# Designs tried in a protein design run: designed miniproteins, single chains, continued (3). Part 35

Each design is a single chain, and the fold is of that chain. pLDDT is the mean over its residues in the fold that is shown.

## One batch from the design tools (miniprotein)

Design m9190
Fold by ESMFold2-Fast:
Structure m9190 (fold): chain A 100 residues (1-100)
Amino acid sequence: SDEEVLALAEEAIAELERIAERHAGTELGKLSRQAVEAIRQAVAAFRAGRLSPEQLLELLMHLLLEVRDAALAAGDEETAAVAQRLIDRVQALARESRAA
């Protein structure tokens, strides 16, 4: 549902802001800040009817995969696990959307 997709996007923003603050001055922190900005713009486009739920989920997946991979490269298993949990939720909502 639109409500579930928006709730996930807002949760992703909150987690990515925490990652960016914790990793300030690193590539992981920079990628997390860029992801927050991209998701905020995508949420605005979605609310304006210019982006579909599927497109928002695809963007969330892409950005979260980049953050997860950067966390793994940095040896930060905790941050990688946070990103992976969000990825799993994006995948679940994307499957429900395709089944409808």
Scores: mean pLDDT 88

Design m9191
Fold by ESMFold2-Fast:
Structure m9191 (fold): chain A 55 residues (1-55)
Amino acid sequence: AVSQPLRDKVEAGLRVLAPDYDITPEHIDQVAEALQATGGDLGRLAEVAAAVLGS
């Protein structure tokens, strides 16, 4: 489970980092869960998003 504040921040961050990408709720949840596993560090958002979405 991912906290709503983290999920909201991930959504906002993904829309800034990939404004031309169709971000789905599943993408947000996957990135947020992976980011939470690293301690919720938003500084790693781009790295985590690339690993989850760009494989």
Scores: mean pLDDT 75

Design m9192
Fold by ESMFold2-Fast:
Structure m9192 (fold): chain A 82 residues (1-82)
Amino acid sequence: SEQEKIRAHQSLLEDLEKDEATIQQNIADLDAQIAALRAQQAADPANARALHRQIVALEVTKALDEGLLKLREQLKEELEKL
């Protein structure tokens, strides 16, 4: 029925919103970790290269999470048009 379709659509939107919130929190946590490592890199030049590798790894993880967030937002926009 139409009511069952609306209910399923609403449940999917709620799940997407929860996923978006989780990804947004993960990005915020990654930003905090990157900032901390950059501060540590400035304070410890002897380990700057090792710290830079850690920063790059976190930046790659962040870029992937930002890509996932964008795809989730696009899917939500398309569902809202239905």
Scores: mean pLDDT 84

Design m9193
Fold by ESMFold2-Fast:
Structure m9193 (fold): chain A 95 residues (1-95)
Amino acid sequence: PRLSPEQAAALAQALDEIFDEALQRLRSQGVVLSPQDQNVLDFARDTASHLLRLGLPERAVEVLRDAAELARRQGLSQAVVDMLEEIARRVEELV
């Protein structure tokens, strides 16, 4: 990764904003998240944010995609799968 510490911090902040926007959108659409849905989202957010702060954006995108695949395989909400795939795509566009 060729990111400066400042660029890494900016990407981690952008990820937090993207997650907050996506969560508000699901809430506005009346989507109710199960505890299992919430656990996968929290894991994906925390891990991806940590990797971005370490200057590993490619690994952060991979974690988001892996979380979407895990959610799909475990039969979690389709809204969660779609959200994680969209967030991964948006983060990839920033790096």
Scores: mean pLDDT 86

Design m9194
Fold by ESMFold2-Fast:
Structure m9194 (fold): chain A 78 residues (1-78)
Amino acid sequence: SEALQQVKELQNQAQRYLSGAQGLQDLADQYQKQAEELKDNPELREQLLKQAQNYQQGAQDLLELAQEYQKKAQQLAS
């Protein structure tokens, strides 16, 4: 049925958002570690920390989208 196909598409999109969120969180962690290892370049350290924060925020935004799409799929499946 078309409803079943829509549920599958919503679930697939939610999974893509979850995977994207994990990728951004991994990047945030990498930039955070790089910043902590910098002893001799405070300007680059600040830039890496800001980038880490931006990736962390992006991960949270994608996680929220994933949760909304999971909710839509659940509602449509009911």
Scores: mean pLDDT 89

Design m9195
Fold by ESMFold2-Fast:
Structure m9195 (fold): chain A 81 residues (1-81)
Amino acid sequence: MLSDETEKRILAVVHETLERLEAAVRAGASRAELEGIVDEGVARIKEILEEAGMSEEEIQAYTEKVRAELLRVLDELLARA
């Protein structure tokens, strides 16, 4: 279970990533550019989890799940655009 502080830091990165994705979709960014924004957000979350002392295996599993969720939200944003 993540600490409240770590969870808030992760949620802040997710929120910033979603705002960047919404702006980029409105600007007509390519799929590759949008996936780049997702990957940058995931990399920042990875750094937070490393600072929190999670193992590399736990970080990989967590970040892959977060990346999949961000890509799902991206697909929903693109479907509305």
Scores: mean pLDDT 84

Design m9196
Fold by ESMFold2-Fast:
Order: structure tokens, then C-alpha cells, then sequence
Structure m9196 (fold): chain A 88 residues (1-88)
């Protein structure tokens, strides 16, 4: 049931999320931010759970752009494709 990512994939995802969070900027929160946060939370492996919680807090505080969330979602999608799981 649970997808097992490689250590390299987990490290790559952690780096992307940490970079996005470190560059957090004041932005106007929208419903699309909440939609992307929910998708990331549902799709992220357990190893990223703490970073996903940080993303949720940063979005609530109005610190992440939609582009930042799309970047995280895209990297997660690439990781799923690399392990042979198709995202529909």
C-alpha cells in the first residue's frame, strides 16, 4: 500500500521543501493554497510529515506563493513517477 521512496528521492524532496520554507515571503493566501497543501499532505511519504506540517503553517501565515506549492507538488509527482506509480 505505502510507496517506498529511495533515500535520494527523500533527500531531494526535503531539500526542495526546506529551500521553499527558508525563502518564505509575505503573500496573500487563497483557496488554491489550501488545495495544494491538502494534496501535498495526502501524497507526501511519512519521512516528509514534519516538513509538510511546516508548509501548512507557512501557508496559514501567508508566507508561501502558489509557485512554491506547485514546485513541491511537481517534485513529489516526479518522485512517484520514478518509483513506477502513475499519478492520475
Amino acid sequence: EKIVFTEEQIERLKEVIKEVLSKAKPVKRSKKHDEYVKRIREEAPEELKELVEEIEKAVKEGKLTLKDLIEIETELGIAYLEVGVERV
Scores: mean pLDDT 74

Design m9197
Fold by ESMFold2-Fast:
Structure m9197 (fold): chain A 97 residues (1-97)
Amino acid sequence: LLEELREAFEKYPDHLSLWIALADYLKAQGRKEEADRLIDEAKSYIEKNETDPAVRKAALAVLDNHRRELDTQEIDPEVAAELAKREIETVKRLLQQ
């Protein structure tokens, strides 16, 4: 599942929702440092590859906000696990198309 998520974001690196889903999954697994690094990688990718300044600014703002949520969000582990599972299923469908 984690490998499938990594394959999805490598294939669709312009889909912010995939970066966010993988970061949330990593945090749910107790791998917050990896989640933080993934958000930083996403920001670097957007800065390098997004040519529209307005889209770039909006995308970076979304990622910055989510990184703060990862630092401050209190979550129910059961709820986090259920949401992560649903995101994984969504990503699997994208990989199969």
Scores: mean pLDDT 71

Design m9198
Fold by ESMFold2-Fast:
Structure m9198 (fold): chain A 89 residues (1-89)
Amino acid sequence: MKAEKIVEELKKGEASLEDVTVEDLKEALKLALEDPSMPKSLVAALASQYLLLSGEVSLEDLLGKTPEEIIREAAEVLGIPEEVVKRAL
């Protein structure tokens, strides 16, 4: 699925993340972080799915973290600048 479509479907509450690749999630997360109208919860959902599918973290590592912490961790893995992350939060 294309990154732009993933972001649009998530905004509508209609997204299925089952058929997406790690590369599509990476691009979708970048788009979501650059969109100031994107709800933080949806950005965190994309970040969580990316981190889990990429193998960077376990589900246990995500439990107890705030949406902001999850977003920052995914951004660090992707090499996204802190300034972009701060604008999304």
Scores: mean pLDDT 72

Design m9199
Fold by ESMFold2-Fast:
Structure m9199 (fold): chain A 77 residues (1-77)
Amino acid sequence: MENIKKGIEEQAKKAGAPKEKVDEMIKKFEEEVNTYFEPEAQEALDIYAKGSLAGKPEEGRAAAEEPARRLLERLER
């Protein structure tokens, strides 16, 4: 979650989005992921679980960052 939130902030700032929109997007993302388990969120969880099962939890966390970026793009588009 921390990495996903940080990634959203970084990408939105680079894209020139105002801070209030970035904060709202992050909050909405967290609520929707926790409530509905969107397909992209499920992909991120699956990658994390695979890393943990293989004894590589750090690798799983890093891999989950990519699906989080895709979720951000879908929320904006």
Scores: mean pLDDT 60

Design m9200
Fold by ESMFold2-Fast:
Structure m9200 (fold): chain A 78 residues (1-78)
Amino acid sequence: SEFEAALADLKARLKNLPEEYQKMLDAIISDFEKTREELAERAEKLGNQDLAEEAKNAKTPFEVLTVYSRLLALESLK
């Protein structure tokens, strides 16, 4: 139930974003470890060590997308 609700919300968000999250999902599927490391590096450049560690420890595509979403929000404040 929670998972189905989260998946429905994610699908709705992907429809409104011009392929940005879809491209990130494709990158995650293509090279999961490299994508995590790139997001961790971006978080470190923002001075957010906790987010960098979350990226390195992400185990699922959804967790990596969650880090990406937070990272985009933080980058918009700079």
Scores: mean pLDDT 74

Design m9201
Fold by ESMFold2-Fast:
Structure m9201 (fold): chain A 81 residues (1-81)
Amino acid sequence: MILPSEPVKEYLIRAKFDSLEQAQEGAVRALRLEPSATIKFLPDNSVEIYLKNISDEKLKRLVEELKRVASEVEVELVSER
């Protein structure tokens, strides 16, 4: 059975928070949904979340959870292969 080959997508999410505590909560929420995520804390209470091989449904859920605690959320498609 030939399954349509979906390209492997890599995403970078940049989320900005009003406080370090909210940034930490955002990181925890992201890791609960995607434990393989790589998280980087930035000096301005921003968090960069790098995601490999994530489904579109899971990505949408993760972004929605981040929007609950973050003041800004940006999603960037880094690679599609």
Scores: mean pLDDT 77

Design m9202
Fold by ESMFold2-Fast:
Structure m9202 (fold): chain A 78 residues (1-78)
Amino acid sequence: LEALAEAVRRGRRLGEEFGRELGIEPEVGALIGMALGAVEPEASEEQVREVMEAYKEDPEKTSAELSAKMMAKGEELA
């Protein structure tokens, strides 16, 4: 739980930072970063940036992919 919470917190910070740089609303950037932190706790700073850039290019596809990964991770943990 502690490791997951830390990964989510890190994802939020990176999402906000890269979101601002890429012109994504900070709230949206934070949510995407948090979601990535939850499904890929070991995601590098570069991977977070790549997901932010993918979201800017195709928000629907990127959101669907993250949602699918979150659902799969939830089922794996059950």
Scores: mean pLDDT 77

Design m9203
Fold by ESMFold2-Fast:
Structure m9203 (fold): chain A 85 residues (1-85)
Amino acid sequence: MEVSLREMLQMAEEAIRKYNVPYSGSLTQADIDLENAFIERLKSISADKETVEKLIEEAVKEAHERGLSGAAVFNAVSIWASERK
């Protein structure tokens, strides 16, 4: 089943809140690298809800462990979902 843009953005927001990842408007090169890598992963995967949710959670955990911004995960999901339509 296909996941809507709204549902994907909600999954990203919930995961960021769940893991208490900081949301910063100032992105470092490491944030941008995570964003681009995550977009490529999403493009390679089916839009199945469980797969997308798992990838979002993994990206949020990586951002948390590396002290990166939740904005990188949000931007990646938003860009990928917009390009699918």
Scores: mean pLDDT 75

Design m9204
Fold by ESMFold2-Fast:
Formats: C-alpha cells, structure tokens, sequence
Structure m9204 (fold): chain A 61 residues (1-61)
C-alpha cells in the first residue's frame, strides 16, 4: 500500500504536463489527503514526499 501510493505520486508527476488544470488540482488534493493519512500512521518520510508532489501539481495548475 505505502509503496503503491508513492509510485502513484511518481506517475502523477510524470503525467502532469499532459493533465488539465482541473485534473492537477484534483490530484493535488488527493495527494494532500494521502499525505495526512501517512502522517497519522507515523510515516513521516512518505507524508513529506506526498506533500511535496501535491504542492508541485498545485503549482502547475
């Protein structure tokens, strides 16, 4: 599960140039939510990574 979400975040970054503004905003929101879940579970490294990816997607929107 943890590795799966990290790979999904990596794929979203790769696909970001092909995404619409609405898709970027939606995926950013999704990753912020997953980052908060990781933080609650004590996976601070994963949470930081997901926050970073979410912010990059938000800035591209």
Amino acid sequence: RIEAIKKKADRLLELAPKMSTDELKQMSKYLYEKAREAEKQGDNDLAEYLFKVAKELEELA
Scores: mean pLDDT 79

Design m9205
Fold by ESMFold2-Fast:
Structure m9205 (fold): chain A 81 residues (1-81)
Amino acid sequence: DKIKEVKLLLSIVQGALDAVREGNRDVAIRLLKGALEISTDPEVKQLLEEALKAVENGDYDRAIELLESAIKKLQEKLKEL
């Protein structure tokens, strides 16, 4: 079910954003790697890959911007389904 897959991905990405906001690097990295495993959209996948790099580099402000962009795109996809 594509709707369930998008909702699951959105939940994981939201969890990653919360982890970044809390400064929980290890949880953010784990959640982002999980999100990348289930992500099928190339644009969302690119945003998540860049967010993972930002978290690994300690650039939390950049990671937040990228994750918010990914969430927005996933919400738009969910409305179209």
Scores: mean pLDDT 87

Design m9206
Fold by ESMFold2-Fast:
Structure m9206 (fold): chain A 64 residues (1-64)
Amino acid sequence: SAEEENRRNIEEAVRRWTERHAPELFAPLGVVVAERFRFDSVEEGIAFLERHEAELLAEARRLV
């Protein structure tokens, strides 16, 4: 389903991005992004995370 594809795209994008920046934030960042956003590809997800890095990291840190 589209929702399952979106979930996989988010999970993979968050995994690749956090692996390079902050692996410990993988789980909380995944929750923040999955609740509010949808991506058609992993690359779109990574570009989104790079554009909103400061805001998303601040929100993710609130969850830990």
Scores: mean pLDDT 71

Design m9207
Fold by ESMFold2-Fast:
Structure m9207 (fold): chain A 86 residues (1-86)
Amino acid sequence: MTVDDALDLGIALVELKSIPGVSISIDGNTITITYEPSPEVDAKIDEIIETLRSIPGVEVERDGNTVTITFTGSQKSIDAVIAGLG
């Protein structure tokens, strides 16, 4: 993953964090997002998921109201993204 890819990922995750009722959990190279389902939140989550899927080295899985994001980039790139979220 490039610096630009990490920045795009960071921006998308900040947008997700800004949605009321969204919880974010980080474990190594995996980010788990849980939210209260509503039409407005679902639409915003879908928009952000499309952005995340466009980023090289990012895998996104959705299961109901849970979104799992896995990074396949270098540890240094992952650490930079996690630091940007805190």
Scores: mean pLDDT 71

Design m9208
Fold by ESMFold2-Fast:
Structure m9208 (fold): chain A 85 residues (1-85)
Amino acid sequence: SKEEILKLIDELKKIVEENLPEELKTIVLDALDEIKKAIDAKDYERALEIVERLEEYVRKTLPEEVRAKVLAILRKIKEKLEAMI
């Protein structure tokens, strides 16, 4: 559901706010905001594309201790978005 996806995005935002340096934080939070905007527009396909791009960025860029947690939540968001398409 939309509510479950938004809850996961808020959980991810909290992890990012608490664990990432400012430069990485800005990039990830901006991507999460774009995902929220796509969901609000009911453009679930676009939201999914942004999630997939963010997953690739996270795999390449985030430190190991945070990367695994972020990827786990992004995977849950992806599964729920796929169910809406």
Scores: mean pLDDT 86

Design m9209
Fold by ESMFold2-Fast:
Structure m9209 (fold): chain A 64 residues (1-64)
Amino acid sequence: RKFSEKEVELLKKASEESLKKIAEADAKGEDTPEAAKRLTAESLRLIGDALDEALAAEGRNVKL
């Protein structure tokens, strides 16, 4: 399967947002294992949401 231009663009934006959240947490001293688990879960969710948005934007419905 080939990634669309829109999927690549939205995945890049999700990655940038995830890195920003990690940088903010580091700046605040939130470097606990619990924070790491939370940030990982949030990053995966953002990537999933971005992929779903890209598919919807291209008129593709992956769910009924």
Scores: mean pLDDT 68

Design m9210
Fold by ESMFold2-Fast:
Structure m9210 (fold): chain A 89 residues (1-89)
Amino acid sequence: SIEEILERLEELLEKAKKMNDPLTIKAMELALEVAKKAREGKATKMDVEIALGLLGIILGVEKVIKSDEESIEMIEEAIELLEELLKSL
């Protein structure tokens, strides 16, 4: 459900803040913003697809700079959550 996706993304954002990783924080904020818009019935499939594209770019950057494995895994989980959201729209 959208509520479960939101709860998990909020947990990931708090974890990213504790890790003090700015790119991972930004990825979680972007994922949460589009998921909140979807809950309000204001997000289109295109909005979610754009967010997925942006998260993919952030993930690519994190891998190139050899960020912590945990940061990479968190962004991958956020991508999976947004893919689930896209299938429900």
Scores: mean pLDDT 87

Design m9211
Fold by ESMFold2-Fast:
Structure m9211 (fold): chain A 65 residues (1-65)
Amino acid sequence: MVEVPLRIDPNSREFAVIEGHAKALGVEIILGEGQPQTLSMEDVVAIVKAIEKAYENGEKKLLLK
């Protein structure tokens, strides 16, 4: 499973975009325990790239923690 040390608020607009992209590629997003943080645009891009890398490697799950 790919792990990214970036916690996102699941109620944010940014999460909706990220989750939609992951779902299109068949990658499940798992939210880690603890407090969500405000992410920059660069952080969002990093998560999108991690989703694409997970897809390319045949990984089905991505952990945001």
Scores: mean pLDDT 78

Design m9212
Fold by ESMFold2-Fast:
Structure m9212 (fold): chain A 68 residues (1-68)
Amino acid sequence: SDEEIAAYASEVSHRAAELYADDPELVKAIEDRLVGAWARGPEEARREAERVDAEVRATEQALKAAAE
């Protein structure tokens, strides 16, 4: 549903904002990507949220590996 997609996109956006707290321009670019995808419809909005989620997860894993 649109509500579930919006909730997922919001969760991904919050995680990106925490991960990139020192890079407000990158956070804004990610927010713009998520919002802009809705103009193409809910299917594209979900796919963009999935792409951003994968990017955030990859960065989280790389940072964890570098710290350990």
Scores: mean pLDDT 83

Design m9213
Fold by ESMFold2-Fast:
Structure m9213 (fold): chain A 107 residues (1-107)
Amino acid sequence: MEELKKKGEEYLKKGKEYAEKGDYDKAAEYYEKASELFSKSDKEGAKKVGDESYEVGLKALEKGDYDSAIRLYLSALKAYDSSGNKEKIPRLVGNTIRAIGEQLDAE
């Protein structure tokens, strides 16, 4: 649906804006919303959400924001599954497990 694609693009833009500000929690929220909409409407948009969400997840992990990193990696996982880019999933799963482990170890 064209409407879902447009709304997904809007959420993608907001995710980028929050990521640029270092607000990874808000970025994760918008990438999650974009991933859901594109997963239902556009495989190319889903791949783009997956790529961007993964990159922002790596930045969140570098900053010690494990909760946001996990959420961003899960958004990328859903997006890649929906786009058919399943070859990216194993590394993404590994990064998600690592982020969870680091959060648990940080206590």
Scores: mean pLDDT 79

Design m9214
Fold by ESMFold2-Fast:
Structure m9214 (fold): chain A 97 residues (1-97)
Amino acid sequence: MEKAIEHLKKGFEAADAGNAEEAYRHFLQATLELIRENASDEEFAVLEIAIAVGLVTAKNQGREDIAKALEKALDVHVQARNAPSREEAIRLIEEAM
């Protein structure tokens, strides 16, 4: 959880700096760390909600590149959560980076 939270913070810092690619990579890394730590469904939901709130905020601010990065990160996060195995979830995230 600590590593996932650190990447979540770095992702939002990169987003605030206008670095869409760095933000995207950090949000994917946050999801990957939760998978590696065998996090609970509740912990995944908290990360998903944080990214979704960030996405809505970016859209409302007209930050199109940041919104697109967060939307892609959220899509990969949801796909990883619905993956048939932990191995497939990790592969999906690593291929998306």
Scores: mean pLDDT 85

Design m9215
Fold by ESMFold2-Fast:
Structure m9215 (fold): chain A 67 residues (1-67)
Amino acid sequence: EEWRAQANKALAAGDKEAFLSAYEKYARDLIEQGKVAEAYAVLGRGYFDLGDEAKADEWFAKANQAA
């Protein structure tokens, strides 16, 4: 997974902005494909991996509503 590899590389380098950008780009691609619930889950996972539990919970809740 190209976006996952880019995200992991950014996280290893301490680049939180590049990490989140990779997740946001993939989520947008999923939305364009009609996979809205999956896109929201991807965003939730990205925020969770950054330690932003509040935003992660919001996106996971949206994913559950869209599923």
Scores: mean pLDDT 80

Design m9216
Fold by ESMFold2-Fast:
Structure m9216 (fold): chain A 81 residues (1-81)
Amino acid sequence: GGSAAGAAAHSAGGGPWTNPERGMDAIYFGGGGTREQALRAARKAYELKEPGVDSGHRAAVEGGAATPEQAKRGAELADSG
């Protein structure tokens, strides 16, 4: 739940997918990923230029930089604060 909140953050330009190093670092560290994985996933999402939590999940998984579980978990943590 709460995908809309994450999408709003992306649109504001302060979300994980608009600032790849900052946002994904926070998400993937919380989910147990490495900084390197987080940066790769974030760069992939940034390259796709797709706003929203769902597109971020897809980009991270498709890029092979993060597991689907890590991406979903990270989004939940970001949404929760």
Scores: mean pLDDT 49

Design m9217
Fold by ESMFold2-Fast:
Structure m9217 (fold): chain A 81 residues (1-81)
Amino acid sequence: SMMDEMQKQIKALQEQLAKQIAQAIQQNASVDELIQLARQFIKQAKPILVEYMMTYHGLSREEAEKKIEEFEAIVEQEIRE
């Protein structure tokens, strides 16, 4: 199904991010570099997540985008702590 395809794409992006973070940590990456990796992941996942939330959770595009922006802010704060 389309939902299964979206979930598969999200999982692939998560695995790519995990690999990039592991490599960055091995190279003694800064907190700012880790935040940039997280931002890149969210940017790549955002279109898929927006479509998923609109299609399966009945959210408007504006509502879905706002939830992702709020999530991004939380992730960045946790990395900085």
Scores: mean pLDDT 77

Design m9218
Fold by ESMFold2-Fast:
Structure m9218 (fold): chain A 89 residues (1-89)
Amino acid sequence: SKLEKMYELALEMMGLAIDTAIELGDEESRRRIMAILTRLEQLRLQGKLTEEDVLEAAEEVLRIVKENPRVPEEVKKKLEELYEELKKT
């Protein structure tokens, strides 16, 4: 389904962002992204997850990552590419 594909792309984005935050020792970004992940998983488990929830989560993750100038440009580019694919789904 469209929602399932969007959710999988958002999980890929969050996974990359969390791994990057851990590598950089950015505990605040890691905590913020983990909170977004937990919120989405809870909505999914309750059968209440919407396309809008997934898009908003992806936008928040991208914003958090862009706030840290230490994040490699390749990671930022990959996240932007995943976000664009998410929007086109």
Scores: mean pLDDT 89

Design m9219
Fold by ESMFold2-Fast:
Structure m9219 (fold): chain A 89 residues (1-89)
Amino acid sequence: MVGEKMYQKKLEMSKRLSDLLGKAPGLNGWSYGLAVDLGAGAVVAAEEGRLDDAERLIDTLYRNLKPLIGEEYARQIAEEVRRMALEAS
């Protein structure tokens, strides 16, 4: 089912973001899950050629993380997700 591809992308995203998320002030399970879920979704969208969906998910990730962990870390996480999406396209 669709779940296996998404599960693998969430694991990859978690590993890729581990250093940035570990340094982010105010990080909790919810903000961690939000970053991993939206990030993995953006990479999957890019792999499927849905670049507009990928950019929308990255923007949503940045906007939702900014008030939780600060603008600097939210930007760094969004840019790392964008790099992964570019590698996938």
Scores: mean pLDDT 81

Design m9220
Fold by ESMFold2-Fast:
Structure m9220 (fold): chain A 90 residues (1-90)
Amino acid sequence: SELNARVAALSADASDREASVEALLKYADLVEETLKDISPKAAEILAKALREMAEAVKAGDWEKAEEINEKALKELEPLFKELGKKLGLE
């Protein structure tokens, strides 16, 4: 049923897909602008991932979008651990 729901999402109206792409691109711009003062590396990684996800969504490839997101999260883990250590959360 989850798989069928994802297949249905890929078959969504083109206007809904365009809205999702636009939202991802706007979020990438926001992250790049706001997060860069806290963690420039995290801002770059996340903004790049969001833009690549937007391209995948535009192509109708939700699986690729999820894969890009997972890869970005793994790359962000060292930065999150460094922040946790500085805050004494180790």
Scores: mean pLDDT 71

Design m9221
Fold by ESMFold2-Fast:
Structure m9221 (fold): chain A 113 residues (1-113)
Amino acid sequence: SPLEEFEKAVEEAKKVSTNETVKKILDILYDLARRLAELGVPEETLERVVQLGIDFAKQFKEAEEKNDLTKLYMIMRMLVEALRQLAEELSKTDPEAAEVVRQAYDEIEKLLK
C-alpha cells in the first residue's frame, strides 16, 4: 500500500539520520498521511501526500549522507512551503483535509522556529 511504502522510506531515512529535527519531521509527515487516510480522503489525494513525503524523506537522507546542514535546512523550508500550497489547494475541495495539512506544517514550523 502507499502508506507501507512511505513507512519504509521514513524508516530508511531515520536509519541514517543523526538529526532529531529531521526524525521528528519524518514522524509528522507519516502521521499526516495516516490521519488523511483515516479521514477517507480520495485515493489520489493520499497518493499525492505519500509521494511528497517519500520525495522529502529521500532528500533528507541524501543531505544527511553528505553532511550538508545548509541544504538540510533549505529542504525543511521547502517542505513547509510545499505543505502550505497543498493545504491552500485542498481548502477549495476538502476543508477538513486542508486543516490536517495546516496542523502538520505548523508543527514543522515550530521545530524550525
Scores: mean pLDDT 83

Design m9222
Fold by ESMFold2-Fast:
Structure m9222 (fold): chain A 87 residues (1-87)
Amino acid sequence: MLELYRQLYRELAEENRELIEEGLKEKEVPKETKEVVLRLAALHSLALDIPQEEVIRKLKEEHGLEVSRAEFSRALERVRRELEKRR
């Protein structure tokens, strides 16, 4: 299980590395960058059983990303579907 999360995280981060790095430097983070970061955070949350509220808090503190619970739940659903597809 953990290896599957790590592989998906690695692939998603590698494919979107420039989008994430450039987008996070902007005063207002682009929607595309935010969506990728949310999927990476959702994978991290699922892999390590980190509470959603803690992940949302860290995104705000570390990257200035304001994330609603609904946005995070949508990212979790996308990630779960991708993981199920790989099973």
Scores: mean pLDDT 74

Design m9223
Fold by ESMFold2-Fast:
Structure m9223 (fold): chain A 65 residues (1-65)
Amino acid sequence: AMFDRIAQAIAEAALTNPQAAEEIKSALEGVGYEVKITRHADGTVEVEIYDKETGELLAKATVTR
């Protein structure tokens, strides 16, 4: 699904190019989505994308070291 691919791309970018991850997050939040990027102490990055109007979870991705 489209949002699954976007969530995975943000999670991967958060490890390799954090500025790109923040730019994608800002773009999505500008058009009515909520993006949560969680960086865990063990190096795991978790990304969740929600519909801002409904609160529905559209996609979740996790990447590890």
Scores: mean pLDDT 81

Design m9224
Fold by ESMFold2-Fast:
Structure m9224 (fold): chain A 97 residues (1-97)
Amino acid sequence: DAELAARQRAAVERLRPLAEELAAMPAEEALARADALARARLAPELLAALERLEAKAKSTREKVVLRLTLAALAELGPETALAILDAMLAEAARAAA
């Protein structure tokens, strides 16, 4: 748990400067940049997850956040990234209910 949390934090920290840059630009431009990053870094399993989750995204900003989150998690390997993503989505669904 602690080791996985540390790796996740390190992956997020490596993307922090890009996340800040994208937050400062127009949403459509941020989406184009985030999409290019995600497609360059995602394994096929994570790319399939992106397509599934994008159908539920309600705004351009949500689509940007989704791509950055998946790109960060991809550093942990596709199986681990998918397991974390599924757990996070289950928790978010419970919080929203």
Scores: mean pLDDT 73

